# Designs tried in a protein design run: designed miniproteins, single chains, continued (2). Part 31

Each design is a single chain, and the fold is of that chain. pLDDT is the mean over its residues in the fold that is shown.

## One batch from the design tools (miniprotein)

Design m5054
Fold by ESMFold2-Fast:
Structure m5054 (fold): chain A 60 residues (1-60)
Amino acid sequence: AASPAEVAARLAQLVAGASAEAARRAGDLYHKGASPEEVGRAGGMSPAQGGGLRRAGAAF
């Protein structure tokens, strides 16, 4: 089953389409067990966008 961290890592990689390097860093943080907010931040998401991911994850 997909965890909130898995969903965040996948979304960060998709959103970071303009920066493959940011997507790679987001994936590395996910493998280290980072929070969805940290993964999104590394993938180029702003703190406000990271808050959206947290809210979506809390709904599951």
Scores: mean pLDDT 58

Design m5055
Fold by ESMFold2-Fast:
Structure m5055 (fold): chain A 65 residues (1-65)
Amino acid sequence: SLLEKYASGELSEEEALEKLEEELATLTAPNEASLYAAKALLRIGFELDLELLKKGVPLEKITGK
């Protein structure tokens, strides 16, 4: 996943965010409102996870596994 690649140093923060937007551009949903909501939630979740990784929280604690 993008978060794992960022955590391993394979992707920079900018590269990870760029690839997230590419993935979000391919998303489909039953209607425009649902699509917007899904994209917003995915962005918020990813940004939160990145901030936790930047603060030194291990990936497994962030993903709950």
Scores: mean pLDDT 78

Design m5056
Fold by ESMFold2-Fast:
Structure m5056 (fold): chain A 84 residues (1-84)
Amino acid sequence: SALSAEYDAATDTMTITTDDGVKIVLRASGGTSAAEAAALTAEALAQKRDVTILLDASSPAAVADQIGAVLEVVAEHQAARAAA
């Protein structure tokens, strides 16, 4: 697949680019929940538009939960595209 991920440690920014060119930009400088991050990712993929999500960086567990939720939505999107 053409899925890619880039991480910039200086800005704590991760950019996920899907095979259809949608960019999901994750910054460790906000207060989103895992559920909100998943919802924003799903909407961006459905609309085929880029999104910036400001992750709650208050703990490593909170960051991991949010990134996990985003990656689940991306994986489901990629699986649906592969099946079509």
Scores: mean pLDDT 81

Design m5057
Fold by ESMFold2-Fast:
Structure m5057 (fold): chain A 91 residues (1-91)
Amino acid sequence: PLELPPALAALLEAQAEVYRLIQAGSITPEQAAQLLYERLNPVLPGEVAQALADALLAEVRGEENPEARAVAERVAAELEPAARAARAALE
């Protein structure tokens, strides 16, 4: 078993929940972004949680938000070693 950093665990769980709700048609893009923010705000700085929510909202709407995307890419890069370790543990 691999113990994930709290921020990575929260991000993966929040993304899975939001993705499932979007696929089911149970949630609007705005509600999806709000839910992601609420799940991440306790474990990430509010500005980072908001940028990730804004990036999700833009992605679901097919819009560009370069600032939010840059924050999301930075977070992904910072969490990449833990994410790769988690993927390797599943092999």
Scores: mean pLDDT 72

Design m5058
Fold by ESMFold2-Fast:
Structure m5058 (fold): chain A 70 residues (1-70)
Amino acid sequence: MTEEQLARAERALESAAAALAAGDEVTIAVMAHDLGMSREELRALVERYLAGRDDPEERRRIAAELLARL
């Protein structure tokens, strides 16, 4: 995974965490658009992020919730 791909995945997780904390639904189309990615590209990036890193449980939970909505 490249550093650019990692930064995009971390940004997606931070956006998802903020939306979930605010009680809003994570809007996949808007999130993908803001990141300059398709829904499929965003899904592949998050899956690759989860496979390549041992992150804190909270970040892994947010990533799993984001994948469930992709």
Scores: mean pLDDT 66

Design m5059
Fold by ESMFold2-Fast:
Structure m5059 (fold): chain A 103 residues (1-103)
Amino acid sequence: MNELAEKGLAAWGAGDLETAIEYFKKLADLGDPIATRHYNGLRVLLDPNDAEALYTLGQAYRDLGYNPQAIRYYQKSIEILEKQGESDSPVYKGAKANLDALT
């Protein structure tokens, strides 16, 4: 496993987009296709409190088999939606269902 990718994923899960972008950019410059996808994803992700973006990122990591990272993104998405009073939204329900399936 690439330590730069793990650090980037941890920073992104914590909402530190600047640090996440730096790590994924370094990996993308080295030709890592996964990091290239994440870097391009971050280019369109302007808000670290975008619960839908965090949910879709969690789905992407789940599809790659990176379950610990997927769990972090789902948890962050759920936390943001609960703070916003949107605990009945499709994104909230999807994140909860996927989190329950992975834990």
Scores: mean pLDDT 73

Design m5060
Fold by ESMFold2-Fast:
Structure m5060 (fold): chain A 91 residues (1-91)
Amino acid sequence: DETKKLKEEVIELAMEFHLLLNPDMSEEELEAIRKALEELLEPAVKNNDKKLLEELKEILKGLIEAIKNEDSKTAKELRDKLNDLFEKMEE
């Protein structure tokens, strides 16, 4: 369904972000991150919270582009926003 697709897109973008910061990350470390993200996002999928998943997707897309363009100010702002959302989701 659409919510599960959004979750997978968010996970894929988050994985791309992690690999961009640490390209030497092991397959085991990447799998651990993927599983942690799936657990973190499961309540949003269960509650059909498409708005939250779309917001996470847009922040991650912007963050990846900012890092690729060496826009450190925008990357920091988007990273802080992403961390705030993840903290709220853990509650």
Scores: mean pLDDT 80

Design m5061
Fold by ESMFold2-Fast:
Structure m5061 (fold): chain A 86 residues (1-86)
Amino acid sequence: MEWIEEQLKKVAEQSKKYEEMEKILEETKNFLNNITEPTDASLQALLEYLYKNKKLTEEELEWLKQKSENLSLTKEELAELIKKIL
């Protein structure tokens, strides 16, 4: 039945999304933990990477650049961003 195939596909896609979310979160945490000074370059590189992979809109990129320049991104905002880029 087509319904079973659709459900199996959804389960596989959901598992992949969770794995991708955990990986991005871990990479982002490691990135932030290794910043010894408020360097905009590293955060800008991450945001540009997400934009180039079409995970962010132009408006979202501009808004996040403003926040990253001030290093005012909270862990909560970062978690919401990760959910949005999946």
Scores: mean pLDDT 58

Design m5062
Fold by ESMFold2-Fast:
Structure m5062 (fold): chain A 80 residues (1-80)
Amino acid sequence: SPREEALEHLRKASKALKEGNVDEAIKHAQRALDLLEKYFKDDPRAQKAIEYVRKAIEAAEKGDIETALENVSKAISALA
């Protein structure tokens, strides 16, 4: 399902951040964001997750890995 695919991409983003692979993490987070916006725009939990994923991408792009990882974790929790 698109929800399970988005969750899998967020888990891959978290793993990539922990491994220092920032570009890989951003790609996975962007893929999760695309899926959530396409299929779950009207789901309140998905709306929270979208906000957290956007914050995670911004933090990762700035090299703030701790903040990026925290926001990916919050997005996963909001969707799970």
Scores: mean pLDDT 89

Design m5063
Fold by ESMFold2-Fast:
Structure m5063 (fold): chain A 102 residues (1-102)
Amino acid sequence: MEKELEELRREAREFIREVAERLGLELSEETIEEAVRLYLEYLEAARRRGEPVPDRRTVLAASLVLAARRHGQPVTTEAVGKAIGISASAIRDTLLEMGALL
């Protein structure tokens, strides 16, 4: 539903901005919006395949890493993992899956 999708986008943007702030990154609005788009597209792809979705924070972290790399603001999975308290390997595995599906 439109309202539920808008709220999901808002929450995703807030998370991405919070992580960027913790990392001292000045992300462009285009980078933030692409990270949100990648997150939502991955959730839809996983849902269509009937596959379990990783922890929300892990998917958002992978989306941020991929979007930042595409916009010339590269960040490491290790730096993001440390900022949010999750495994860098979990972010990397999700990032590889996103690259295969999107």
Scores: mean pLDDT 81

Design m5064
Fold by ESMFold2-Fast:
Structure m5064 (fold): chain A 61 residues (1-61)
Amino acid sequence: ATPSLDELLARGRAELLRLGVPEAEVEAVIATARQAYDASGGDLAAAEDAMLRAYIDLAER
């Protein structure tokens, strides 16, 4: 099936939780991805990129 924003966010949430990221920080990453999606006019690639970048920033704490 064609991936939706909700599917992308669900995968990201599962991955972050697997890596031991606290739920509050997971919510922040999800919010960042959603904001990128909105700002880009519905670009899933922008949302995915923002999510990956936020995760990398958390890992480099």
Scores: mean pLDDT 79

Design m5065
Fold by ESMFold2-Fast:
Structure m5065 (fold): chain A 83 residues (1-83)
Amino acid sequence: ESLIYKNARDAVINGDLEKMGGYMAMAVGLGQAGDFESTMAIVKGILEGLKESDLPEEVKQKILESLRVNMLLAGYKEGVELV
């Protein structure tokens, strides 16, 4: 799958919350530009990373909430339902 998917997933698995936040911001910008394929790749990467990660449940819930809010900001209504 795309390199951006793998990089977003790996950031979550490694607990690199700063890089994950950067990918969330990138997903918003790409979505607002109409590039929903790249937005979806980042979203799927983060979601897969959360499944593979041993991060505390509280942290995972905060990430999921941030992801939903950012999908709304991207104007990607279907992306909100994916989360």
Scores: mean pLDDT 80

Design m5066
Fold by ESMFold2-Fast:
Structure m5066 (fold): chain A 87 residues (1-87)
Amino acid sequence: MLEKFEVKVAIVSGRTPENVYTVQTVTITLGKTLNEEAKKKLLEAIETKALPENKEALLQMLKKAEEKGWYIESVEFAAPQELRLPE
Protein backbone atom coordinates (compact mmCIF):
# COMPACT_ATOMS: atom_id res chain seq x y z
CA MET A 1 0.00 0.00 0.00
CA LEU A 2 1.28 3.49 -0.84
CA GLU A 3 2.22 5.52 2.24
CA LYS A 4 0.52 8.86 2.89
CA PHE A 5 0.26 11.40 5.71
CA GLU A 6 -1.80 14.43 6.68
CA VAL A 7 -0.59 17.95 7.53
CA LYS A 8 -2.65 20.92 8.73
CA VAL A 9 -1.64 24.45 7.74
CA ALA A 10 -3.13 27.89 8.27
CA ILE A 11 -3.71 30.46 5.52
CA VAL A 12 -3.56 33.83 7.29
CA SER A 13 -5.01 37.03 5.79
CA GLY A 14 -4.97 40.50 7.36
CA ARG A 15 -7.99 42.81 7.43
CA THR A 16 -9.32 45.95 9.11
CA PRO A 17 -9.43 46.77 11.94
CA GLU A 18 -5.63 46.24 12.20
CA ASN A 19 -5.81 43.61 14.99
CA VAL A 20 -8.22 41.32 13.06
CA TYR A 21 -6.97 38.43 10.94
CA THR A 22 -8.78 35.82 8.87
CA VAL A 23 -7.41 32.31 9.43
CA GLN A 24 -8.38 29.33 7.30
CA THR A 25 -7.20 25.86 8.32
CA VAL A 26 -6.37 23.55 5.40
CA THR A 27 -5.86 19.80 5.80
CA ILE A 28 -3.46 18.52 3.13
CA THR A 29 -3.04 14.81 2.43
CA LEU A 30 0.44 14.11 1.04
CA GLY A 31 1.09 10.80 -0.72
CA LYS A 32 2.54 9.21 -3.83
CA THR A 33 -0.23 10.20 -6.30
CA LEU A 34 -0.59 13.82 -7.48
CA ASN A 35 -4.10 15.28 -7.69
CA GLU A 36 -3.58 18.27 -10.00
CA GLU A 37 -6.99 19.83 -9.18
CA ALA A 38 -6.29 19.70 -5.42
CA LYS A 39 -2.80 21.21 -5.94
CA LYS A 40 -4.18 23.99 -8.17
CA LYS A 41 -6.96 24.84 -5.68
CA LEU A 42 -4.48 25.00 -2.78
CA LEU A 43 -1.97 27.15 -4.72
CA GLU A 44 -4.75 29.56 -5.83
CA ALA A 45 -5.91 29.94 -2.19
CA ILE A 46 -2.34 30.63 -1.01
CA GLU A 47 -1.65 33.10 -3.86
CA THR A 48 -4.91 35.06 -3.39
CA LYS A 49 -5.35 35.05 0.41
CA ALA A 50 -2.08 34.51 2.29
CA LEU A 51 0.06 37.29 3.77
CA PRO A 52 3.52 37.42 2.09
CA GLU A 53 5.43 35.66 4.90
CA ASN A 54 2.76 32.95 5.26
CA LYS A 55 2.69 32.45 1.48
CA GLU A 56 6.50 32.04 1.23
CA ALA A 57 6.57 29.50 4.09
CA LEU A 58 3.70 27.43 2.65
CA LEU A 59 5.06 27.41 -0.93
CA GLN A 60 8.54 26.42 0.30
CA MET A 61 7.09 23.58 2.38
CA LEU A 62 5.09 22.24 -0.59
CA LYS A 63 8.10 22.48 -2.94
CA LYS A 64 10.32 20.61 -0.45
CA ALA A 65 7.69 17.88 0.00
CA GLU A 66 7.36 17.42 -3.79
CA GLU A 67 11.17 17.28 -4.21
CA LYS A 68 11.13 14.36 -1.71
CA GLY A 69 8.41 12.52 -3.68
CA TRP A 70 5.40 13.59 -1.59
CA TYR A 71 2.49 14.89 -3.70
CA ILE A 72 -0.78 16.62 -2.83
CA GLU A 73 -3.49 13.92 -3.01
CA SER A 74 -6.31 15.95 -1.42
CA VAL A 75 -7.04 19.22 0.34
CA GLU A 76 -9.85 20.04 2.77
CA PHE A 77 -10.66 23.69 3.56
CA ALA A 78 -12.22 24.57 6.91
CA ALA A 79 -14.49 27.61 7.18
CA PRO A 80 -12.49 30.86 7.58
CA GLN A 81 -12.31 32.15 11.17
CA GLU A 82 -11.74 35.71 12.33
CA LEU A 83 -9.06 36.05 15.00
CA ARG A 84 -8.77 39.18 17.14
CA LEU A 85 -5.48 39.80 18.90
CA PRO A 86 -5.75 40.50 22.65
CA GLU A 87 -5.19 44.09 23.76
Scores: mean pLDDT 78

Design m5067
Fold by ESMFold2-Fast:
Structure m5067 (fold): chain A 87 residues (1-87)
Amino acid sequence: LLDELKEAAKKGDVEKAQELGEKYIEQVMKELGIEATVKISMDAAKVVVVTLEWKRGPMSPEELRERQARLSKVFVLVMNLVQQAAE
């Protein structure tokens, strides 16, 4: 999945990069026990926007902090790859 996302970014396939990015984030979230739907879009200024629909209620602050550390790296990676596809 990540390799396919990187290839889509190199080819400039924005739509494919968005779809694969959504799937990659959802896969990582599932591994962390988080139930959410992810949507990646690009605004009129070509800024990458990530929208999350949270299915599970709020987690404990401790669980949230541990998961945020890993998720922040994944979000940065995916957003950079989608941005690369758009350029």
Scores: mean pLDDT 73

Design m5068
Fold by ESMFold2-Fast:
Structure m5068 (fold): chain A 58 residues (1-58)
Amino acid sequence: GRDAALAAAFAELARQLRPGLSDAQAEAVGRRAVEIWRADPSLSGIAALSRALRALGL
């Protein structure tokens, strides 16, 4: 669905910003970024991604 596509896009961006991420870590970051963005849609995608990385200690 749309959320899965958004999570995949965030996961790919996370891999570009953190080249050492495993596939499982990147997928977790993508899902978390979608959750953060849905809770506060005023956030930019980069802000949601940064918060997701921090929340997961990555």
Scores: mean pLDDT 85

Design m5069
Fold by ESMFold2-Fast:
Structure m5069 (fold): chain A 106 residues (1-106)
Amino acid sequence: MEALKQLIAGILGVPVEEITEEKFEEFLSSLEEKVQKILEIVAETLAKASELLKNNNWNDEAQKKLAEELLRKLAEVFGIEIKPDGFSEEEAEKIVKEAEELLKKA
């Protein structure tokens, strides 16, 4: 829960304190399925990052691949169609805008 509040606050460039508990509950109530999927994606990404660090495989190439996988999974949650060969700035911007619109509904 707290990690999701921090993620949303970071994306919007606002303090976490501005994401009130009431707004967060409204967000969860209206977007329960999407929020759950986002939390699962974040957890899986952190697990993969941990495994890469544990196996001494944490390098620029691995970091880029992990970031691309994260953005691809988030795009799927928001229904944003992306090209198989990677992310454009436009695709990343769409994910950010979708997250902003979800918070606006809360």
Scores: mean pLDDT 65

Design m5070
Fold by ESMFold2-Fast:
Structure m5070 (fold): chain A 58 residues (1-58)
Amino acid sequence: EVERLADELAKKAREVAEKTGISIDQAIAKVVNELGVDVTPELGEAIARAARKIREEE
C-alpha cells in the first residue's frame, strides 16, 4: 500500500538525513535510488507523502 511505503521511505530518509546532514529531499532521493526500482505512480505518491510527513515533523 502507498501509505506503508510512504512510512518506510520517511523512516529511512529521516535516518539518512540525521546521519549525513543532507536535506530531506536529498535523503529521499538517495533512498529511492538505493531501491533500484522504476518510479511508478504509486512510488511517486509515496515519495510525496514521505516528504510531507518529515517536513511536518520538523
Scores: mean pLDDT 74

Design m5071
Fold by ESMFold2-Fast:
Order: sequence, then structure tokens, then C-alpha cells
Structure m5071 (fold): chain A 62 residues (1-62)
Amino acid sequence: MLEEAREVARKLAKEYFEKYGKITLEDIKDITDYLVSLGLSETEARFIAAEAANEILKEKYK
């Protein structure tokens, strides 16, 4: 479950970056809400969404 959630979050973060050239706090909130809809807790979803966004930003802005 958590590994699948991480993959989904990373795909969504990548899509936001591809569309807008950045990932905002609102984008992270949208990813978080989506993961919660899949059955994750708010705390788990928020952590996974933030980590996915950081991974994409590190790859693009390092």
C-alpha cells in the first residue's frame, strides 16, 4: 500500500511540475487529499505527498 501510494504521489508531483514548472503547497495539498481518498490517513498522505514533491524538485533544481 505505502509503496503504491508513493508511486502515485510521485507521478502526480511530476505532472504538476511538467504543467506549471513548479510544485506549490496547494499542489501538495491536492496530492494529499487524493491519497486520503485512497484510504491513507491524513498524516501518512501529507508526509508521502511532501516527500514526492521534494524528490521531483531535487531532480529538477539540483
Scores: mean pLDDT 79

Design m5072
Fold by ESMFold2-Fast:
Structure m5072 (fold): chain A 95 residues (1-95)
Amino acid sequence: MELTDEEKARLIEIQVEDLKKRFEEIKSKYENGEISPEEAKENYTLLLYRIDRLIDLVNELIAKSTDPAVRARLNEIKTRLEELKKELQEEIDKL
């Protein structure tokens, strides 16, 4: 069964929350000395690829959606993804 734009937005929000948790987990492990700088950089880079993929998907859904409420929700998700990308790039730059 094909997902609605509303359902797709919900699934993207779940992925954003997962990405935030993974980012904080990597940061915590690195700061606690549990992983090397090289491992932290690899893990952060994988999160960047996931974020870029989600931004592309959100942009596609915004372009296709005619529902103002769905478009507003997708724009909020996009802002959150762009903020997360910035924070993640700042952590990579510290390594």
Scores: mean pLDDT 86

Design m5073
Fold by ESMFold2-Fast:
Structure m5073 (fold): chain A 70 residues (1-70)
Amino acid sequence: MPPEELSETERRVLEALRAAGPGVVLSVSELARRAGLSQPAASRAAKSLEARGDIVRVPGRGYQLDPAVA
């Protein structure tokens, strides 16, 4: 099974999205601000979470929680 453990940056991005609530789309810059990360770090963490199926990318807007985990 792939590792279930998230990195520190991935956890911070997920916490920011959970705090925003289901259906709320956060841009990479908003994720960085809310998670206390740089924009490149937030972007990388968000892409990793998207690849895991934990979050969904909304083209032109940012990322939101996968409805299945909200």
Scores: mean pLDDT 77

Design m5074
Fold by ESMFold2-Fast:
Structure m5074 (fold): chain A 90 residues (1-90)
Amino acid sequence: SEIEELKRKAKEAKTASEMMRVLAELAGLAQKAYQEQTEDGKNKLEQIRQVAEEMREKARETLKDEKTKEGIELTIDSLIAWIDQQIAQL
C-alpha cells in the first residue's frame, strides 16, 4: 500500500524537489523492508527497486538542468545499489 502510493507520487513528480521527497520516502521504506528479514521484506525491496528505476527514467525525461538531473540520478543509483546489496544477502 505505501509502495503503491509512492509509485503514484513518483509518476506525478515534476520537479527535482518532488523527486527527492519521493526518493527519501523510498529509502525509508527500503530500510524498513530490509529490517523485516523475511520473504515479504525481500519482495518489498524488489518493488522499491522497480520504482527507483522508473524514477531514473522520469528524471531523464523531465529535468532540464543537467547538474540537477545528474544529482538525482546519482541518488537513485546509490539507492538501487544499496537495495541490490541487501537482496543478495537475503
Scores: mean pLDDT 85

Design m5075
Fold by ESMFold2-Fast:
Structure m5075 (fold): chain A 83 residues (1-83)
Amino acid sequence: MKEELIKKAEEVKKEAEKLKEEAKEDSHTTGLAEVAIAGAERAIKLAKEGNLEEAQETLEGAQEWLELAKKELEEIEEKKKAE
């Protein structure tokens, strides 16, 4: 369980970092990605400390912020396609 939580949180962090780099021209989307990164980092820390339940809740929150950032990035990409 602990190793699975850490792995999932690392995946969320990596994906959010990539999103932040792709959306660097939009402060709102980068802000959402930063919240997801912070949440994933906290989930990793909590899991390593044995706080598995709080780590899981924190990871779920980070995943929700990541999904919001993805939706915002899709809107940015659609505008770029229209140029």
Scores: mean pLDDT 80

Design m5076
Fold by ESMFold2-Fast:
Structure m5076 (fold): chain A 102 residues (1-102)
Amino acid sequence: APTPVERLLERGRGYMERAMDLVAKGEPQSKIDEEIDRFVGYGMGALYLSVEQRRQDGASESDVEKRRNLGKELITKSAQAIKQGDFEKAYEYFERFEEVVR
């Protein structure tokens, strides 16, 4: 069965794909921003849950902070790429984000 982290990442990917569809169709910015906010929200939820589990499993505070900061950077870059219509870069950053949180 998928882990709680995997379920949050899957939901985030779904909202990412909805946001990209809205951008491709030229839908209003308010609708695009709503789906991007959901994408980032679910992604950040997965990241925070992942780093907390790693801390409980004995990861150093330095490793936890490094993963948290890298994950935040990657999902922010993915969201920016979606807004710019660069879906290839959006997927590249999100796939790297998934590797950080797994």
Scores: mean pLDDT 91

Design m5077
Fold by ESMFold2-Fast:
Structure m5077 (fold): chain A 78 residues (1-78)
Amino acid sequence: MEELKKILEEAKKAETIEEAAELAFRAAKVAAETESDVTRQIALILRGIGVQFDLLRAKTAEEARKKAIEFIEELIKE
């Protein structure tokens, strides 16, 4: 949980679309590493990949950052 909170704080400071997308994927990877169920680990990684590609299609860094924050907050609440 502490690592996810650290990634969330970094996402709030992301200045580019690419940084926001990378942080979203990193959060999914960290969440997967703490998951005991292999199927859920795979689902988290795939979800992280999907979100990263969605964020890379954002029109602005602000949009990508907002979506990354929302995704990471969702992972923290799970």
Scores: mean pLDDT 81

Design m5078
Fold by ESMFold2-Fast:
Structure m5078 (fold): chain A 85 residues (1-85)
Amino acid sequence: MSMEEILKSLSDEEKQQFLAHLKKLKEKLEKLVAENPDDELLKKALETLQKLIDTLEKDPNDFKTIAQLMEEFEKLLQEFADKRA
């Protein structure tokens, strides 16, 4: 199942809840970047998350762009988690 298909199936309420979750995640990630200023992976993850939030606020029906940004963000988080484990 593609991320784009999942996003298309979400209700407006679910999209709003998702956006709220991403904003909280951004606050946590901003703190983590401040604690690790030389970590390029964390900086890239924060940049990608900012783009994702902006896209959801401007064009919540741009499923292709949102899906691409989500996939990029998940890959960056997975790589970061793998390095810590």
Scores: mean pLDDT 78

Design m5079
Fold by ESMFold2-Fast:
Structure m5079 (fold): chain A 80 residues (1-80)
Amino acid sequence: GDAVKGASEGISSMLLTLSEQYGIDGLKQALEQLINSLKEDPDDAKKKAAILGLESLSKKVSDPEIKKLVQEGISKLKSL
C-alpha cells in the first residue's frame, strides 16, 4: 500500500544521504541496524519496505562498492 511505498522512499533517501555524508562505513552501520531491528521485531510490511527502499537505492548509486553492499543487504533481508 501507500504506507509501504512512503516507507521505502524514506529508507532509500536516508541511506543515500548517509552514503554521501559518511561513505561505505556509515551505510554499512545503518544497514546492520536496520537488519537487527527487523530480527528483534519482525514485521513483514517493514521488511518489504526495506527491500524496496534498498532496490530503489541500488538504482540511484554509481559507486560499485555501495551497490554491492546494498545488494548484500537485500539478500540478508530476504533471508529473514
Scores: mean pLDDT 80

Design m5080
Fold by ESMFold2-Fast:
Structure m5080 (fold): chain A 89 residues (1-89)
Amino acid sequence: EEAIEYAKKSEEYRKEGLAILKADPSNPENQKKAEELRKKDNEYFEKAVKILAEKTGLPEEVVRSKILKIQLENGISFSEAVKKLLEEF
């Protein structure tokens, strides 16, 4: 549950940051806000990875690789990939 919650927060920050940049990429205030959101995305992404590593017994780098593979093969979001990985263990 907690890993899925952090994954959803990571995804929300990523989506918000991309939307801000897409609206006006040349606006310095938008660039600064997008940068702050990207940092939060990364923070919650790493929190989700750490919990998954603890629950699965896999190294963090292996967890990151598995999540990326699940996302690419299934065309799903980060939070959905995290949920699928948890269902395997």
Scores: mean pLDDT 83

Design m5081
Fold by ESMFold2-Fast:
Structure m5081 (fold): chain A 81 residues (1-81)
Amino acid sequence: SQAEAAARLIADLRGLARLAERPDLLAEIDALEPAIRTLSVEQLHDIAGAAQEEARDIKDLKERAEAVARTALERIREVTA
């Protein structure tokens, strides 16, 4: 369902922010949670795909986690503006 897809993305982003050791990203995820929950399944999938593609060549686990989270949050801001 759309609600399950939104909850999954939020959980994944929080995990990435924690792995990256970026409390500022975690705070931004919390602030954007209501907006994320309004997104369609298509928008949620597009955001996840774009974030993974942007980070695909990053070999360091923490740098990759930060890049995925930052890219996803940038895309969320774009579609919810």
Scores: mean pLDDT 87

Design m5082
Fold by ESMFold2-Fast:
Structure m5082 (fold): chain A 81 residues (1-81)
Amino acid sequence: MEAAREAAEGAREGAERGSAEEALRAANAGALRAEAAGDVGGSMAAGAGATAAGMMRAAGASGKEAGEMGARAAEAGAEGA
């Protein structure tokens, strides 16, 4: 859960800097840290965020929009965990 929030925050910061790649990397790093710590819920939440961001980018959204959507998806997933 904590790792998912950190990933969401990192994704927002990356998007604000105009870097969709950095936002996605932060979300993925959070998921990996959650897995290493045995936090399955946090890992799933971070993964949802990364997936949402990726889908937005594939649909032609800006890096900022993709990062913001990813952050929201990760936060929603963390609340559900």
Scores: mean pLDDT 63

Design m5083
Fold by ESMFold2-Fast:
Structure m5083 (fold): chain A 90 residues (1-90)
Amino acid sequence: APAPASAEELAAMEEKAPGLIEETVEWLMKELGVEREEAREIAERLVEGIKTKDKELVLEAMERVVEILVKAGADPEVLKESLETVKKSM
């Protein structure tokens, strides 16, 4: 289970946020073939949503990833089921 965020953990996340964004951008570009600009926008929205606990922002970023993967020829059924599992976990 994800650990509950304390004030110290939020400060640590802010310090690590640039690294998380860059790692996410690299992963999206390398594994999914996403363009750097789109990958950065997705990564920033994901990190911001997690930081602010905005479930809608996280889901929008994940839906964008799913859309890009489907356009790249990934199986939409597997991706939709994964997204629904994440929605239920939040």
Scores: mean pLDDT 69

Design m5084
Fold by ESMFold2-Fast:
Structure m5084 (fold): chain A 99 residues (1-99)
Amino acid sequence: MINDLKKATKDFIDAAKKKDIKKMEKAAKKLGKAITKIIKDAGKTKTFDQYRKIMDAAGKLGDKTTDLIIAVKNGDTDDKINKLIKDTDDATKDLIDAY
């Protein structure tokens, strides 16, 4: 699960750096599947408080992934895209730390 999340995030960020929207969307689908597996496992194995933290972290990662796709599609500045790449990597680390 965590290794799938790390790989999916890396693929997504690599696609974002190349501004390859089709690869970003494919990687985002894999990332969404990895997040879903983490949430399902957390619901079975974690306390309610820990589950809530995992859900909050997963939501933040989903939001940053969506923002980054939109920024690339809109041709936003490299500064904004690079910030969203960092935010996506940081949100992935937050989810791993919460899990």
Scores: mean pLDDT 88

Design m5085
Fold by ESMFold2-Fast:
Structure m5085 (fold): chain A 60 residues (1-60)
Amino acid sequence: LKELRVLIIKHLEEHYPYMVARGIANAVVAALAAGEPLEAILSTLSEEQREAVKKALEEL
């Protein structure tokens, strides 16, 4: 999860300020840690945010 958070921030920083990228990454990681389905989490995100999370998961 720590590695996923770092990778999500890295990909989100292309489009968002660090504080926003960190907030999104923290929310995604917290939801995954709580056992939320990946598709449910992705459905709450914009297309750019979804792509960032998918790229982060591919790099794991």
Scores: mean pLDDT 81

Design m5086
Fold by ESMFold2-Fast:
Structure m5086 (fold): chain A 98 residues (1-98)
Amino acid sequence: SEIEELYKEIKEIVEEIKKVAKDERVIKLAEELLELVEELIEVSTDEELVKLALKSALEALKRALELIKEGDEEGARLELEIAIGLLRIVIALSKLTK
């Protein structure tokens, strides 16, 4: 399943962020994003919406990891906060329609 592959990649990059990030706020946001990904997979029946949301979350996590490696943990924090906000909207919409 593409969803299973995306979830595995998201989990792996969250673990990498937890190893390299120095700011505990960045670590906490990466963990929160993973929890929201898991919630979306459980509550949504729209596979295409889930795939798009997971791809978006994965790209945000990849961007955050690049920013952390460049020493821009504030930029990483902002990227993760935006991704969390968008994912919360998708979850809320999923609960309203099903």
Scores: mean pLDDT 87

Design m5087
Fold by ESMFold2-Fast:
Structure m5087 (fold): chain A 58 residues (1-58)
Amino acid sequence: SEKEEELRKTVVELAKDFYSDEEAEILGRGVAHTAVESGVPLDKALELIKKAIEEEKK
């Protein structure tokens, strides 16, 4: 879904500051997949991750 892809991209953006591009992509895909498998609302997951990224970038 579009929200799952956005979640993956958001996690990759966060991870790239701390990990290699390849590692960031693996983490992003894993987090997005786990959220879908666990039935977590993707909207909620996206909001929380975006807030975490904003806090880390300050």
Scores: mean pLDDT 73

Design m5088
Fold by ESMFold2-Fast:
Structure m5088 (fold): chain A 110 residues (1-110)
Amino acid sequence: NAVEKAREKVREGRQAFAEGNYDEAIKLYEEAIKLASTDDSPEAYEVRARAYDGLGDAYEQKGDYENAIRWYEKAIEDYKKAIELGGDKQVFESNIKLYEKKLEEVKRKK
């Protein structure tokens, strides 16, 4: 299942990020997005949103605030799409609120 492989890549990307390996994290998140883009289920949009969140965090750590903003906006969009398609509204609304706050913080640095 491409979505399960995408979720594995998101986990690997989070590990690389935690280790300070931001370029490897970016690569893994981009691979996750590609895998999740072959499926239009709420689960696929959730996994894509998590990968876009990770891209935003990695670019922010690299000081690339323009790309961080772009990826956080895509994450919020895909979480909203996951809700529209019948995903867990309560969980995804919490994630949207968290990344809307993060987006405003990054915008202040630019």
Scores: mean pLDDT 86

